# Designed miniproteins, single chains, continued (3): the designs that were tried, part 89

Each design is a single chain, and the fold is of that chain. pLDDT is the mean over its residues in the fold that is shown.

## One batch from the design tools (miniprotein)

Design m11092
Fold by ESMFold2-Fast:
Structure m11092 (fold): chain A 88 residues (1-88)
Amino acid sequence: KIEEAAREAEKYLEKAFSKATPEQRKRALEAGLKAFEEEKKRNPDAPLEVLSARGLIAMAEELKKLTDAKEEAEKAKEAAEEVIREAE
């Protein structure tokens, strides 16, 4: 369900962030904010869970590129994609 998928996404995202430098975390957050704003423009009626999940996916993808936390980032992305699937 949405709540379980959201908790898993946050759990793995936190693990990926723990392996990132402050600069890498900043870049990941910027990617997440951009994805959130782009989804809001594309789908203004999207629920907050979907907008947040889009942001988490973008943050996870950026962390996967910048850090050695590829497994944690991939699991965070998969869980965030599940949030979108359950919300639809």
Scores: mean pLDDT 81

Design m11093
Fold by ESMFold2-Fast:
Structure m11093 (fold): chain A 99 residues (1-99)
Amino acid sequence: DKKLSEDAARMLEKAGEELYKKTGVEKARDVMKKYSEESKKSDYYTSRSYTLGGIRKGGTIVGMSKKVIGDLVDRVNKALRKGDVKEMERYIKEAIDSL
């Protein structure tokens, strides 16, 4: 669903901004923004392994472990599978708070 992909992109971009606010690490924001743009270009159910796999493959963000990135990706995947944008936002915030 194109709208779901756009909603996911907005959530990922917001998550990047919140990460920057909490950590001061600009690269965290930039990486999330880049992968949110990839999400917009594809149907999320078709491309979720590519888009969110890209976040995981995008590597260690300075100040973040691969585990934290992986947990964020998994939470977003679970929420998107349900199509619940509000749950996706909640899971993203919980993941950021676990930093």
Scores: mean pLDDT 52

Design m11094
Fold by ESMFold2-Fast:
Structure m11094 (fold): chain A 78 residues (1-78)
Amino acid sequence: NAQKEADDYLKGARGALEDARRLVEEGSPLTEVANKLVAAYILASAAVFVDPSKKEEADRIIAEANEVGQRAEELAAS
């Protein structure tokens, strides 16, 4: 079931995104944050690949991942 597979990928993507947010709040190394953001991006993209109807949801996750990444870089640059 492609929809269930895509839902599992989106759940994984959201989990990775929330891990990335937590790592930023904890002041973790940028490389650790980047690893979680890459995981969120890959999983969100996989969801769209198996079920294109998930594009809007995946795009939201990717947009939030980009915001977390930008925040992490700003904190590292200070």
Scores: mean pLDDT 87

Design m11095
Fold by ESMFold2-Fast:
Structure m11095 (fold): chain A 96 residues (1-96)
Amino acid sequence: KIKEEAIKLLEEIAKKFKELSKSEDKEASEIAKAVAEYLDKVIEVVKKTEKEEDVINILEITALILERASKAHPELKETATEAAKELKKLVEKFKK
C-alpha cells in the first residue's frame, strides 16, 4: 500500500520537475532536470524495495533532498517545498 502510494506521488513530483526543466532560466532548468533524474532513480529503488520501513526511510531522505532543492533557486522553491511536504505527509500517515 505505501509502496504504490509512494511510486504514484514520486511520479507526479518527477513530472513537475520535468516541466520545470523547460525553464528559460538555465540554472533552474539544469537543477530541475537533475532533481527529475534523481526522482526517476528513487522510483526504481522503491519498486525493488520489499520492506515498508525501507520505503519510509527512502521517502524521508528524498524529502530532505527536495527541501535542499527548494533553496537552490527561486523558480524551484514552491514546487520543491510542496513536494517535500507531500512526502513528509505520506511518511507520517504510514510511520506512526
Scores: mean pLDDT 86

Design m11096
Fold by ESMFold2-Fast:
Structure m11096 (fold): chain A 95 residues (1-95)
Amino acid sequence: MTRADAEERGRAFAETEAYVEAMSRLKASPEEVRESEEIRRRVEEEAERLLRENPERVEAMVEAMLLTEYRLRRKLPALRSEEELRAFRAEWEAE
């Protein structure tokens, strides 16, 4: 996976997480979002607001996507040392 692919996927995941959080905050169910245009609009507006007020959420999700790809390529269940974290950061910075 390239850095650009991870940025696109990370942004999509951050948007999905904000949408789920918006539904929780507005106490809307997935069924209500599907059936009501008004509820769907309110959830979308709240999700966009959450992303605007917390831009670091997108960056964190991009890093999580890159970390997941790095772990999968190296067949690692987790990064457990500062040395492994440095190697991970060096690899995605090179892309």
Scores: mean pLDDT 72

Design m11097
Fold by ESMFold2-Fast:
Structure m11097 (fold): chain A 77 residues (1-77)
Amino acid sequence: MEKEKKEAEELKEKLLKDVEGGAKYMEELPDPEEREKLYQEAKETLQGGRDQFEKAGKKELAKAFDEALKKLEELAK
């Protein structure tokens, strides 16, 4: 559990950086439709990761994906 919690913390940091970089990249895109498509793909990817870790019983890792999803939604506003 402790090891999993530490892995979740590292994963969360990486996911948050990816979300921030992805959001910044999307804002630079000239096509608004491509921007929306990338946002939806990122959201689905994070949801998939959460579901995968929940099925594996790794709730701390699943929580990291949930927090990244919240960040993505916040940045998309």
Scores: mean pLDDT 78

Design m11098
Fold by ESMFold2-Fast:
Structure m11098 (fold): chain A 106 residues (1-106)
Amino acid sequence: SRLEELFRALQETFEAMKEKIATMDPNDEMALVQLKMLGIAALTDYELALRLAGVPESQIEEQIRKANSLLKQAIDYFEQGKKDEALATLQQLDDWVTSTLQAAMA
């Protein structure tokens, strides 16, 4: 289904972000741009997946606010050179996205 395809795309995007945080220099402007673009793609796919799963608009707004907050925090940690904290925060985002979509699909 399209929802399953979006879920897979989200998992692939989070893995790509983890790889970039682990391997890239936080002073590399291109690395930071790429991380931000992957983050935007992830939030876009997450919002679309929630809509396709039939989640109410008010709940989507709240879920996206939470996801955006975690994404910004992960990027902020990366910019500070705190790669372990960035990865831990990105894992919290991955877990949040996964749990909320699995609940919506049940």
Scores: mean pLDDT 88

Design m11099
Fold by ESMFold2-Fast:
Structure m11099 (fold): chain A 64 residues (1-64)
Amino acid sequence: GAAERAAQEEARRRAEELGEFFKQQFPDAEVRIEVEADGAVVVTVTAPGVEIVVRLDPRYFLLL
């Protein structure tokens, strides 16, 4: 529904912000943003010696 779309859009914005932040901290980092079947947005940051995976569940943005 509309609330779920709004939460997913918020999760996408947060994922983009996190991706930009990590790209600034690790210039050689590869940032991937993927949307899972349940609407969760996954940010994967890969750099030499660094792998960070953040899963943004849209339900948490409904509670914040």
Scores: mean pLDDT 76

Design m11100
Fold by ESMFold2-Fast:
Structure m11100 (fold): chain A 73 residues (1-73)
Amino acid sequence: DAEAARRAKEEAELKELQEEASYFGALVAAKGSSKNPETLKKAEELASLMSPEKQAEARAFMAEQVAKAQAEA
């Protein structure tokens, strides 16, 4: 049904945002914000939970948002 299709779409978008946030958080923790080995382990674990396709989408989305912000700033 149309309502079920809409709900599935909204759930997919929320899941993508959560995965993007987790991936971005893991990158920030691993790349520059963390000298704590526990944080590095969590970052690797979070990255492993995401599919390669979702990781690519998250990176593309983050890059696009940064580019737009820089262009407008």
Scores: mean pLDDT 61

Design m11101
Fold by ESMFold2-Fast:
Structure m11101 (fold): chain A 84 residues (1-84)
Amino acid sequence: SFKEKLLEEAYEEGVREARELYRRTGDLEVVRAAVEERRREYERILEQAKAQNSPLSDFGLLLLKAYIEGYEEGLEEIEREVEA
């Protein structure tokens, strides 16, 4: 479906950005920090949504989650390559 394709694209974007950050910096700790920062931002957005007495079941939240999961996968790929 169209929504499934958008979620897949968001995930792939996360993977790409994580790998590009490592390519530019050569520093795995910078990529780990970027993952943690994205997780904290997502949690903050969720808390704000709950404060409005209705969970915003916004497709944008699903896209953001997919993007962050992709970023985490990118980190895992880099870690496997560095350990090889």
Scores: mean pLDDT 82

Design m11102
Fold by ESMFold2-Fast:
Structure m11102 (fold): chain A 65 residues (1-65)
Amino acid sequence: MEELEEAKKRFAEVASKVAELMRQGKATDEMKKLLAEAFRALSANDVQKTKELVDKIEEEIKKIE
């Protein structure tokens, strides 16, 4: 079954990328909102919801130049 540790690792990766984009002034408000929602889901140990939100954040990152 899916491990919470893996979800934490994936969340940390997208959080790091969003932080770098924020430093460069390229992060969108949508990315920040999704990151906050993913953190709440992770804090609730909702692995499936965390994965869905992480996937959406990765999609938003791919749209950045």
Scores: mean pLDDT 80

Design m11103
Fold by ESMFold2-Fast:
Structure m11103 (fold): chain A 61 residues (1-61)
Amino acid sequence: GRVLSPEEGVGVARAAGGLGLASPEQAARAKELAMTGPVSTRELARVLGVSPAQVQALAEA
């Protein structure tokens, strides 16, 4: 998987929560993780409970 910038990671977490792909708690945890620095698509996907491909698609939106 690709590494996401903090801005991309926060955006993905927010989008996943807003689209109902992740619970509010999962989205909040993913956002917090992304704010600490660059995060891999695989790690963010694990926290959100989605596929790495979905994370990548959300990051490119």
Scores: mean pLDDT 82

Design m11104
Fold by ESMFold2-Fast:
Structure m11104 (fold): chain A 89 residues (1-89)
Amino acid sequence: EDAKRGVENGEKGVEAGRSGDPELAAKYTQEAGDDAVRAAQKAGNRTLASSAEANKYGGIAAAHRQDPRMATAAAEGVKGAAESALNAL
C-alpha cells in the first residue's frame, strides 16, 4: 500500500511541477518520498530508499529556489523509486 500511495503522490508532484507550482510539487514529493522509503525498506533495497530520500530533499530545495524544473525532476525520481519498490514487493 505504501508503494501504491507513493506512485500516486509522485504523479501529483510531477503534475504540480509541470504546472509551475514547485511548493505543491514539494508537498507531494515529500509524501511520496516517505512512502517510497518505507516500501524500499520493506523490499530490503537500501539504495532505492536512499534515492527516494535524496529526491524528497531535492523537492524541498526546489521549492525554496522556486524552481519548477527541479521540482518536477525530484517528483519523477520519487515516483520512479516508488514504482521500483512496488515491483520488488
Scores: mean pLDDT 84

Design m11105
Fold by ESMFold2-Fast:
Structure m11105 (fold): chain A 58 residues (1-58)
Amino acid sequence: MEEARAAYEAHPDDPQALLRLAVAYMKEGKLEEAKEAIDRAIKVDPSNPAAQGLKEAL
């Protein structure tokens, strides 16, 4: 969890860091925070298939 949060804080416009944060939140059951992270990743890179897949999984 700390690694994903640190990556997001260091690179808030990095879609990979946002997706790692979203997966970490999903594992914690924090689905609302996970959705926010996924939405931010999609906003940064709308063509990212991993972000789209995670959004469908929620």
Scores: mean pLDDT 72

Design m11106
Fold by ESMFold2-Fast:
Structure m11106 (fold): chain A 75 residues (1-75)
Amino acid sequence: SLLEQALERLDSLRRQILQAIEDGDWDTLSELLLQWQDWFQEVAKQLTPEQARQLDRREREVLEEVSRAVDAALA
């Protein structure tokens, strides 16, 4: 389904972002965050409101994880 593909893409971006943070590669992190924003805006247009809510919930979890990883890297 479109939702399953979107969740898989989000998980792929999550892994790449966490790796960039671990590597201290802030340029790659910035690029990945822009790719995430652009992709998310486009995929949201293709989903039903219910599917969009499911994707938004997962995005919030990923954003929290990324925020914690950045905080840990800067500590």
Scores: mean pLDDT 88

Design m11107
Fold by ESMFold2-Fast:
Structure m11107 (fold): chain A 75 residues (1-75)
Amino acid sequence: IRELFIKKLREVTERYAAEHPEDAEEIRAVGDKIIKLFEEGKSWEEIRKIMDENPLAREMVYEAAEETIKEIEKS
């Protein structure tokens, strides 16, 4: 599940960056920061704090979660 979520979050990050090239660096920085927290096994409280402070981070995490759930439901 964690690996699948990280994969989906990377896909969402690159899709957002491609759709908004003027903000691509910021989008990738936000995505990379969240991915790193998940890879390091940081608490959901730390991830939630970033989502609360950054609406873009919140949207990217929710979209990645939805895509992860859809993938699991297909299995």
Scores: mean pLDDT 77

Design m11108
Fold by ESMFold2-Fast:
Structure m11108 (fold): chain A 87 residues (1-87)
Amino acid sequence: ELQRLVDEALAKAQQLGSTALQAVEAAEQGNNEEAKKLVEQTEKLIEELRRLREKLRELGADPRVLRALELVIRQAEEQVKKARELI
């Protein structure tokens, strides 16, 4: 179970990073409607990943994995702020 959840969290972290970057790129290109949708998707992924990280912590996941997930979440939050400012 633990390894399966780690794999799920890492996959979700990659998706989060990609979606957050796409939100910024859409905003920079003036595609405000697409940027808004990507921001909403990014915010949902942040919430899901936060819940997964907490569950992984309770199950004794590798601290390095937990730190990597936290870094991705923080970067995505900064990307969301940038996208909102560009809209």
Scores: mean pLDDT 88

Design m11109
Fold by ESMFold2-Fast:
Structure m11109 (fold): chain A 60 residues (1-60)
Amino acid sequence: SLARRAGVVAGRTLAEKGYDDAQLDAAIERMTAQLKALGWTDEEIAEFVAAFREAYAAAR
């Protein structure tokens, strides 16, 4: 899905930039708020966040 692909790219990018766990959580909160404002559903946002955290962990 688009949500999963977007999450993977975002998570990998923040890991490559060396974001720590606190910076990651703050970034996810900001991105989630923006996606909600853009009309993303709660299900799509949950899929994005799950993929984001998974990709971030895998890239570390």
Scores: mean pLDDT 84

Design m11110
Fold by ESMFold2-Fast:
Structure m11110 (fold): chain A 103 residues (1-103)
Amino acid sequence: MTPEEALEAVEKGDILAAATAIASLIYEKGRPDAAVELGRRLGLPSMGEKIAEEIKKGDIEKAGFTLALAMLHAGVSPAEVLAELGRILGDKELEQRARELLK
C-alpha cells in the first residue's frame, strides 16, 4: 500500500476500504505506534491499542475493520484520519493531500 493508494481509497468514500488502506499504510511504514496515537486522538485509546496489535500480527483486514468502527464511533471521516496519520508519520505531503479531500 502506497500513500497514493490510501488517498484513492479515501476519495471513493468507502469507510471500510479507506480504513483498510490506512491500516495497510501503517503496516508498510512499520509504525503500529501510529495506530495507538490515532486511537488517543479519537478518544478511543483501547481501540487504538487493538488496531496496533492487529497490525503487529499482520492482520490488516481486522485492523481495518477495528479502525472503521473507531471512525464511526468518533464521528470522523477517513480523510481526517489519513491527515492525522500523515502528521504522526511526519509525512507533510500525505497530510496536505488528505486535508484537500476534506474540502
Scores: mean pLDDT 83

Design m11111
Fold by ESMFold2-Fast:
Structure m11111 (fold): chain A 77 residues (1-77)
Amino acid sequence: DSLTSRFSEEEIERILYLYGRYVAQGLPTGLALERTAKELGLSPDEVNAVYTSALLRDPERASQALGRGMQDQYDLA
């Protein structure tokens, strides 16, 4: 709740998009969280909290942002 309120909808979508790209690269979940966090100046715990909160609040929108990141990565292969 409080953590999710620190981020705009655009920032949440950016976090999910980038996380999706790393997951699509075949990285383990922990490493994908770490890489996403490093690029955005966040902690892995913050990325995980945003991911969990977004899926609980609006699973359709969260899944679309994540899926877009995954698809853009697959299109590069």
Scores: mean pLDDT 81

Design m11112
Fold by ESMFold2-Fast:
Parts: C-alpha cells; structure tokens; sequence
Structure m11112 (fold): chain A 95 residues (1-95)
C-alpha cells in the first residue's frame, strides 16, 4: 500500500468506501487515514486556506471518533463516522 502522503483523492475515497462496505476498518488503515487528513490540514493552514482547513479539521475529528468506536467494538458507530468523514472529504475536494 502507498504511504498516505502519496495517496490520490480517489485512493482515499476508495479506502473509505471499502471500509464502509465491509463494516470494518483495521487500526492501521485508521491511523493512515488520520495521518493523511492531519497532513492535508497542516498544509491547508500553511497555505492560508481557512475553508479547507476547517473541513479537514472536521474530517480529523470524525476519523478520531471512528477510531474510538472501533476500540469499543461499535462497528455501527464507526461506519456512521466513516460516512461523515466521506461527506466532509467530498466537500473538501470541491473547495
């Protein structure tokens, strides 16, 4: 698997969609998603793009909530947070 810094938007969307479809996400896949969105958020902040930064910060929060749900074994909650993450990522891509 490619490192998150090299992921295209299509690869990120595919990973999220596959996780939602399976109703499961590995801890490694979650950490890679978190690293991706944190890196994009930092870059958007340095570029002064406040709209992108706000959406990416919300995406990071949904990924963190998905992680917490996975740790509890609550896959329904994890899947719901992944769907919100997906919607936020699509919003980010339109900016």
Amino acid sequence: MKPPSEWSSDEVLQLIDDAIRRGRLSEEELERLLSYFLDQGIRSAFEGNNDKFKVLNQAVNEALRARDAVERGDWDAATEHLRRLRDLFLEYLKL
Scores: mean pLDDT 81

Design m11113
Fold by ESMFold2-Fast:
Structure m11113 (fold): chain A 86 residues (1-86)
Amino acid sequence: SETEEFRKAVLEEIDKILEAIENNASREELIELILESTRKLLALRKSLTDEQKEEVLKQTEKDLRERLTPEQLRDILDVQKEMLNS
């Protein structure tokens, strides 16, 4: 199903980001990785326009640069992974 395909894609991208955090990736490397993951996940959303996808990407970059430490990001991703596996 589309839902299961999306869920699996999200879990794979979460695992990549968690692995980067474990390997002491820089803040800039984490931002780039999250933006790349966001682009890949948005590509699976056929209902969104290219303009809407770019707006999401811009807002995501702004939020990441202003709000999240790597420690907070790890905690959020661990919770999301747990929820997706339930």
Scores: mean pLDDT 76

Design m11114
Fold by ESMFold2-Fast:
Formats: sequence, structure tokens, C-alpha cells
Structure m11114 (fold): chain A 96 residues (1-96)
Amino acid sequence: MLSEERLEELTQKVLDAIKNNPNKESSREDIRQALKLLLELGFSEEEAIAIVVAVMNKNWRSAKVLVRMLQASPPTPLVDASERARELAIESLVTV
């Protein structure tokens, strides 16, 4: 199981990578939850960070949308999870 300390390190790395968000701290919990869910789906730490950063760079609200979409979806095999997360990231960018 991923430690809370490690999850906070990954969350901070995402926040540091998001240079276009004036209220990045308000998104900290949503980013943390999105990273946790992506890792539980079998994404690597690098892939999870890249997905969340890409989503957040379009709109800071997108992390919360991504979390809701990931929570609504049951766990899937790694191959299906990769395609679905890509589709969810695209949808999150379009809806905001």
C-alpha cells in the first residue's frame, strides 16, 4: 500500500509542475485523490503524475472532475485502465 508520505511527495511534485494555477493549494486534496486512484488502477507514478498535470494545466477544476469519474468506474485490467484514463482525461478537459 502506498504510504501517505509518498502520496504527499507525488502530490507536491504535481503542484510544482502546475505553473498556471494561482489557487493550486485548493486542489491539493483532489490531486492527491486522483493520484491515489490512478495508482490503484495500475498506472506508474510517472504516468499518474503526467495525467494529473496535463488535466490541471488545462483547468484547475479538472482534478475534481477526474476524481469523480475515476470513483464512478470499477477497477479494470491494466490495459483497459490505460485507455479509459486517457479518455477520462480528454473528457475532463472538454467539460471544463
Scores: mean pLDDT 64

Design m11115
Fold by ESMFold2-Fast:
Structure m11115 (fold): chain A 59 residues (1-59)
Amino acid sequence: EEEEFIEELAKKYGLPAEVFRTLRDEWGLSKEELEEWAKRMAKAVKNGRATVAELHAQA
């Protein structure tokens, strides 16, 4: 069920699902924290302040 949520977030914000799995599993982020992170990172990527590759490196 958590995988469905992660897949939805990945599609909604245009980020790789693997990033969200790493944040959940390695950093222990909750569903609320994952969505907040996704909003912030999607905005940063849109504004050219981050790339998808950099997000992978940080996760």
Scores: mean pLDDT 72

Design m11116
Fold by ESMFold2-Fast:
Parts: structure tokens; C-alpha cells; sequence
Structure m11116 (fold): chain A 66 residues (1-66)
């Protein structure tokens, strides 16, 4: 998996979380981050790429909830 592909997956997860919050639903950051990790690993992403993507997603989700 390329870095660009991982970035697009993170962007999609952030937009989905935003839509859930706008709809009045709660977003479990740990669950969303865990799902992303499994998704990237299943697609052959390196551990370094997975941790980078997970860190970015967590930060962006925390900003959305602020």
C-alpha cells in the first residue's frame, strides 16, 4: 500500500466521522482508529505507515470533537 493510498483512507475515515457527528451520533475514536489499523494492515501497509496514519486520524478526530 502506498502512502497516498493510506492518506486517502484516513481522509475518508475523517469525513465519515464528521458525517456521524453532524447526524448527532457519537464517534468512538478508539474504535474508528482500530478499524483503520486493521484495514491498512489487511491491505499490506507497513507498520510505520499504519502508525503514522493512526496518529493522524486520532488527531483529526480529536479536533472534530473539540
Amino acid sequence: MSREQAERVVDAAVEQARAELEAGREVDIDAVVGTLRQHLLARGASEELVEEAVERLRRELEELKA
Scores: mean pLDDT 82

Design m11117
Fold by ESMFold2-Fast:
Structure m11117 (fold): chain A 56 residues (1-56)
Amino acid sequence: MELDAERQQRVQELIRLSNEALEAGMSTEDVGEAVAKAVASGDLSIIREEIERKKA
């Protein structure tokens, strides 16, 4: 098993975004759903959009 620098950065971004989502008041269930969708689509902006939507 090998993770290149880009994959490692994406994993770190995913962890950081998950923590930001929890701090923004998202439930662990909502964070889990956003993460699953982001991983399936390859688009981490989905998590950012959910955070912004929660803040609005």
Scores: mean pLDDT 76

Design m11118
Fold by ESMFold2-Fast:
Structure m11118 (fold): chain A 65 residues (1-65)
Amino acid sequence: MLPAPVRLVALAELQRLGLSREQAEEVIRLVEAGDIEGAARLLSEKAGLPPERARRIAESLYRAQ
């Protein structure tokens, strides 16, 4: 589980990338479940991020736990 301060920053930054709050929370849920590929795919699809950048963000969030 992400620490509360890290989770709040991650939610704000994901929403700035164009995700809704619900989509940002789903990304964090997938990361916390260890589904890095699912989180990266959702980021790429909903925020329009390149797949490699989306994966890097998901991996960074996973390592921040």
Scores: mean pLDDT 82

Design m11119
Fold by ESMFold2-Fast:
Structure m11119 (fold): chain A 83 residues (1-83)
Amino acid sequence: MLEEIIAELAEKAVSLPSGDRDAVREMLAELLERITGERRVTADSSAAEVARAAYRALLEAGLIERTPELEERVAEALAALAA
């Protein structure tokens, strides 16, 4: 499920050594490209910005709908990536 993708990204980000945040950003960028067919973030974007772009792209594509549960889960994932 699409919410699982976002949760998986946050989980992987937390499990990686701090020096590997670049790997998390690249994984998010690749998934964003795969989902939207176009990368909407630059190499200078933070992991949190990439994750927000991915979530926004999923909403815009109509692949997910806003629900309180999903918004909470995404907020937690974005907070983990921003920390």
Scores: mean pLDDT 58

Design m11120
Fold by ESMFold2-Fast:
Structure m11120 (fold): chain A 74 residues (1-74)
Amino acid sequence: DLLKKEEEIRELAKSAPDELKREIAEEIIPRLMVAYGEEENATPLTKEKIEKAKKEGKKLSLEEAIKEALERLK
């Protein structure tokens, strides 16, 4: 369930320190937007992050996005 997993990440982010919230916005949110097919609705900065990840051969799957979000929120 994509919606439930996104909600879990957002709830954890609410309790995170400001520094970690910035990392979530810079790295995790771009991956989530790709997973939901919302890439074209992203801001220019988020689109640049998505393009960089694609060029580096990183998988932008929802499963990997969730794993990275949970690791950063620990």
Scores: mean pLDDT 60

Design m11121
Fold by ESMFold2-Fast:
Structure m11121 (fold): chain A 93 residues (1-93)
Amino acid sequence: SEKAKKSMEKLKKYVDKGARIAELTRVVTDKARQRVIFELNLYDKNGNLIGKTFLEADVIDGQLVLREGKLLSDIVDKGLEFVSTDVERTVVE
């Protein structure tokens, strides 16, 4: 969870700088490490690409867990929208 927390904190920093759209471009499932990585393009409210980042989630008892609910609430309350179009999927054993 330290990695999951740091990924959420980085996303919040982009939101503080004006990111309003997070486009999911790739999902990487790492079964050996019990992790899922969501790769994101970040856009401002006008649709300009301002950065790329990722969210890392823990897998606990076969369920995806995004911890740091307070950080996630702050991000959503500031108006960040999550969208997906063409999503690449990769599985690592």
Scores: mean pLDDT 78

Design m11122
Fold by ESMFold2-Fast:
Structure m11122 (fold): chain A 65 residues (1-65)
Amino acid sequence: SPEEYLKRAKEIVEKMLKGEITPQEAIDEGIKLAREAVKAGHPEAALEILNLVFKAATEVNKKKS
């Protein structure tokens, strides 16, 4: 379901915020999850995954730079 993909996207962001993965690793996981969502017939969920992960990764990277 689309809700399960969005939940997994939030888990990626949470791992990044905890320092368990880097912003680049979060982006890579987000792209992989978005591809899975498209394959499952949920392209709208894929766009929301990418928007959430890229926005969060960009903000984390700006604060470290």
Scores: mean pLDDT 83

Design m11123
Fold by ESMFold2-Fast:
Structure m11123 (fold): chain A 83 residues (1-83)
Amino acid sequence: MEIKPSDSDEEVREKIAEFLREAVENGKAELVIHAETKAKLERWVRYLERAAKLLGYDSEVTFEGNVARVRISPGEELKKLLE
């Protein structure tokens, strides 16, 4: 899944929600976020990390200029419940 710099704030939130649903259903998912500025990119990454944490998921983020690659996986507490 990919978020583009031309996506509206609403479209970005909808894509993040879809990414999180995919992660819950499939146990893992990856999202690529493109943003106009690093500050905007960091804002969306923070939003996603916070949302993932509420679902019991850990997030791994790699920054490449104005692009972030985000992976989420079950956190330790959630893994314990799935064992």
Scores: mean pLDDT 78

Design m11124
Fold by ESMFold2-Fast:
Structure m11124 (fold): chain A 100 residues (1-100)
Amino acid sequence: MTREQKIEEARRLIEKARRTGDIDSADEALDIASELAGIPEETIRQIVEALRRGDYETAARLITETLGIPYEEALRWVKELSPTELEIKLAEEMLKKTLE
């Protein structure tokens, strides 16, 4: 799959996840988007583990360091969004970083 095809596939999966609430589509979109953005798998794993523990401050800090999003905004996302909505938001921001 070309870089352009991967970007289109990630966008398709984001749209599907947003429309259906399907967490598997959000997970796949996040996986493709993180690969395209050059974000290490270890970093994604640390964010997911922090969220699983309810350690929102660590998750927000890692999101800020990884994506350049202001800490207070990242903290609001991890506290207020559902898991599916958060994964969609992270995938969108990773794709944006990839295209810049």
Scores: mean pLDDT 82

Design m11125
Fold by ESMFold2-Fast:
Structure m11125 (fold): chain A 76 residues (1-76)
Amino acid sequence: SNPLYYSVLSRTRMSQLDLNLPQEFDLLSPRSSKHEEDESFKYESFYQTMTFSMLESVDSAQGGSLGGYIADKKSS
């Protein structure tokens, strides 16, 4: 009921990005476990590398990331 509240919350999260805080949120969310401390770090690094490589490859090959996304949805 208060759009200003969400705007401030979103801004705060962006500020936390500069402070190297939001990265742990993604790591802890799906893979939060006492025995997965090192694995969580490796998974995050692997996912970032793969996502970047895929996005760049698709964009370079088709000339547009959106084109690839739409094609994938139709094929699926």
Scores: mean pLDDT 48

Design m11126
Fold by ESMFold2-Fast:
Structure m11126 (fold): chain A 88 residues (1-88)
Amino acid sequence: RLIQASDSEEERIDLQAEKLGVPKELLLKLKEWEKDPEKLAQMQAAWDARVAELAEELERLAATAEPEEQEEFLREEMRRMVEELVAM
């Protein structure tokens, strides 16, 4: 039955957040923006630019930083991205 679809959607978001190492709130925001194509396009562009910036920083960190520091840096930057996207 399709009743399980509503619960599985929330579970899928939780699992996807764990799997990707991103905040659940970010995935929930993406789901909201999915209903607005213009907002989704703006968010994707902003996120892609930020991800590219993060990739460059990670390459720099990978040469000198410990794995723990790299993970913490990603968490902090992801948190900033979520705040920035929420502010838009």
Scores: mean pLDDT 68

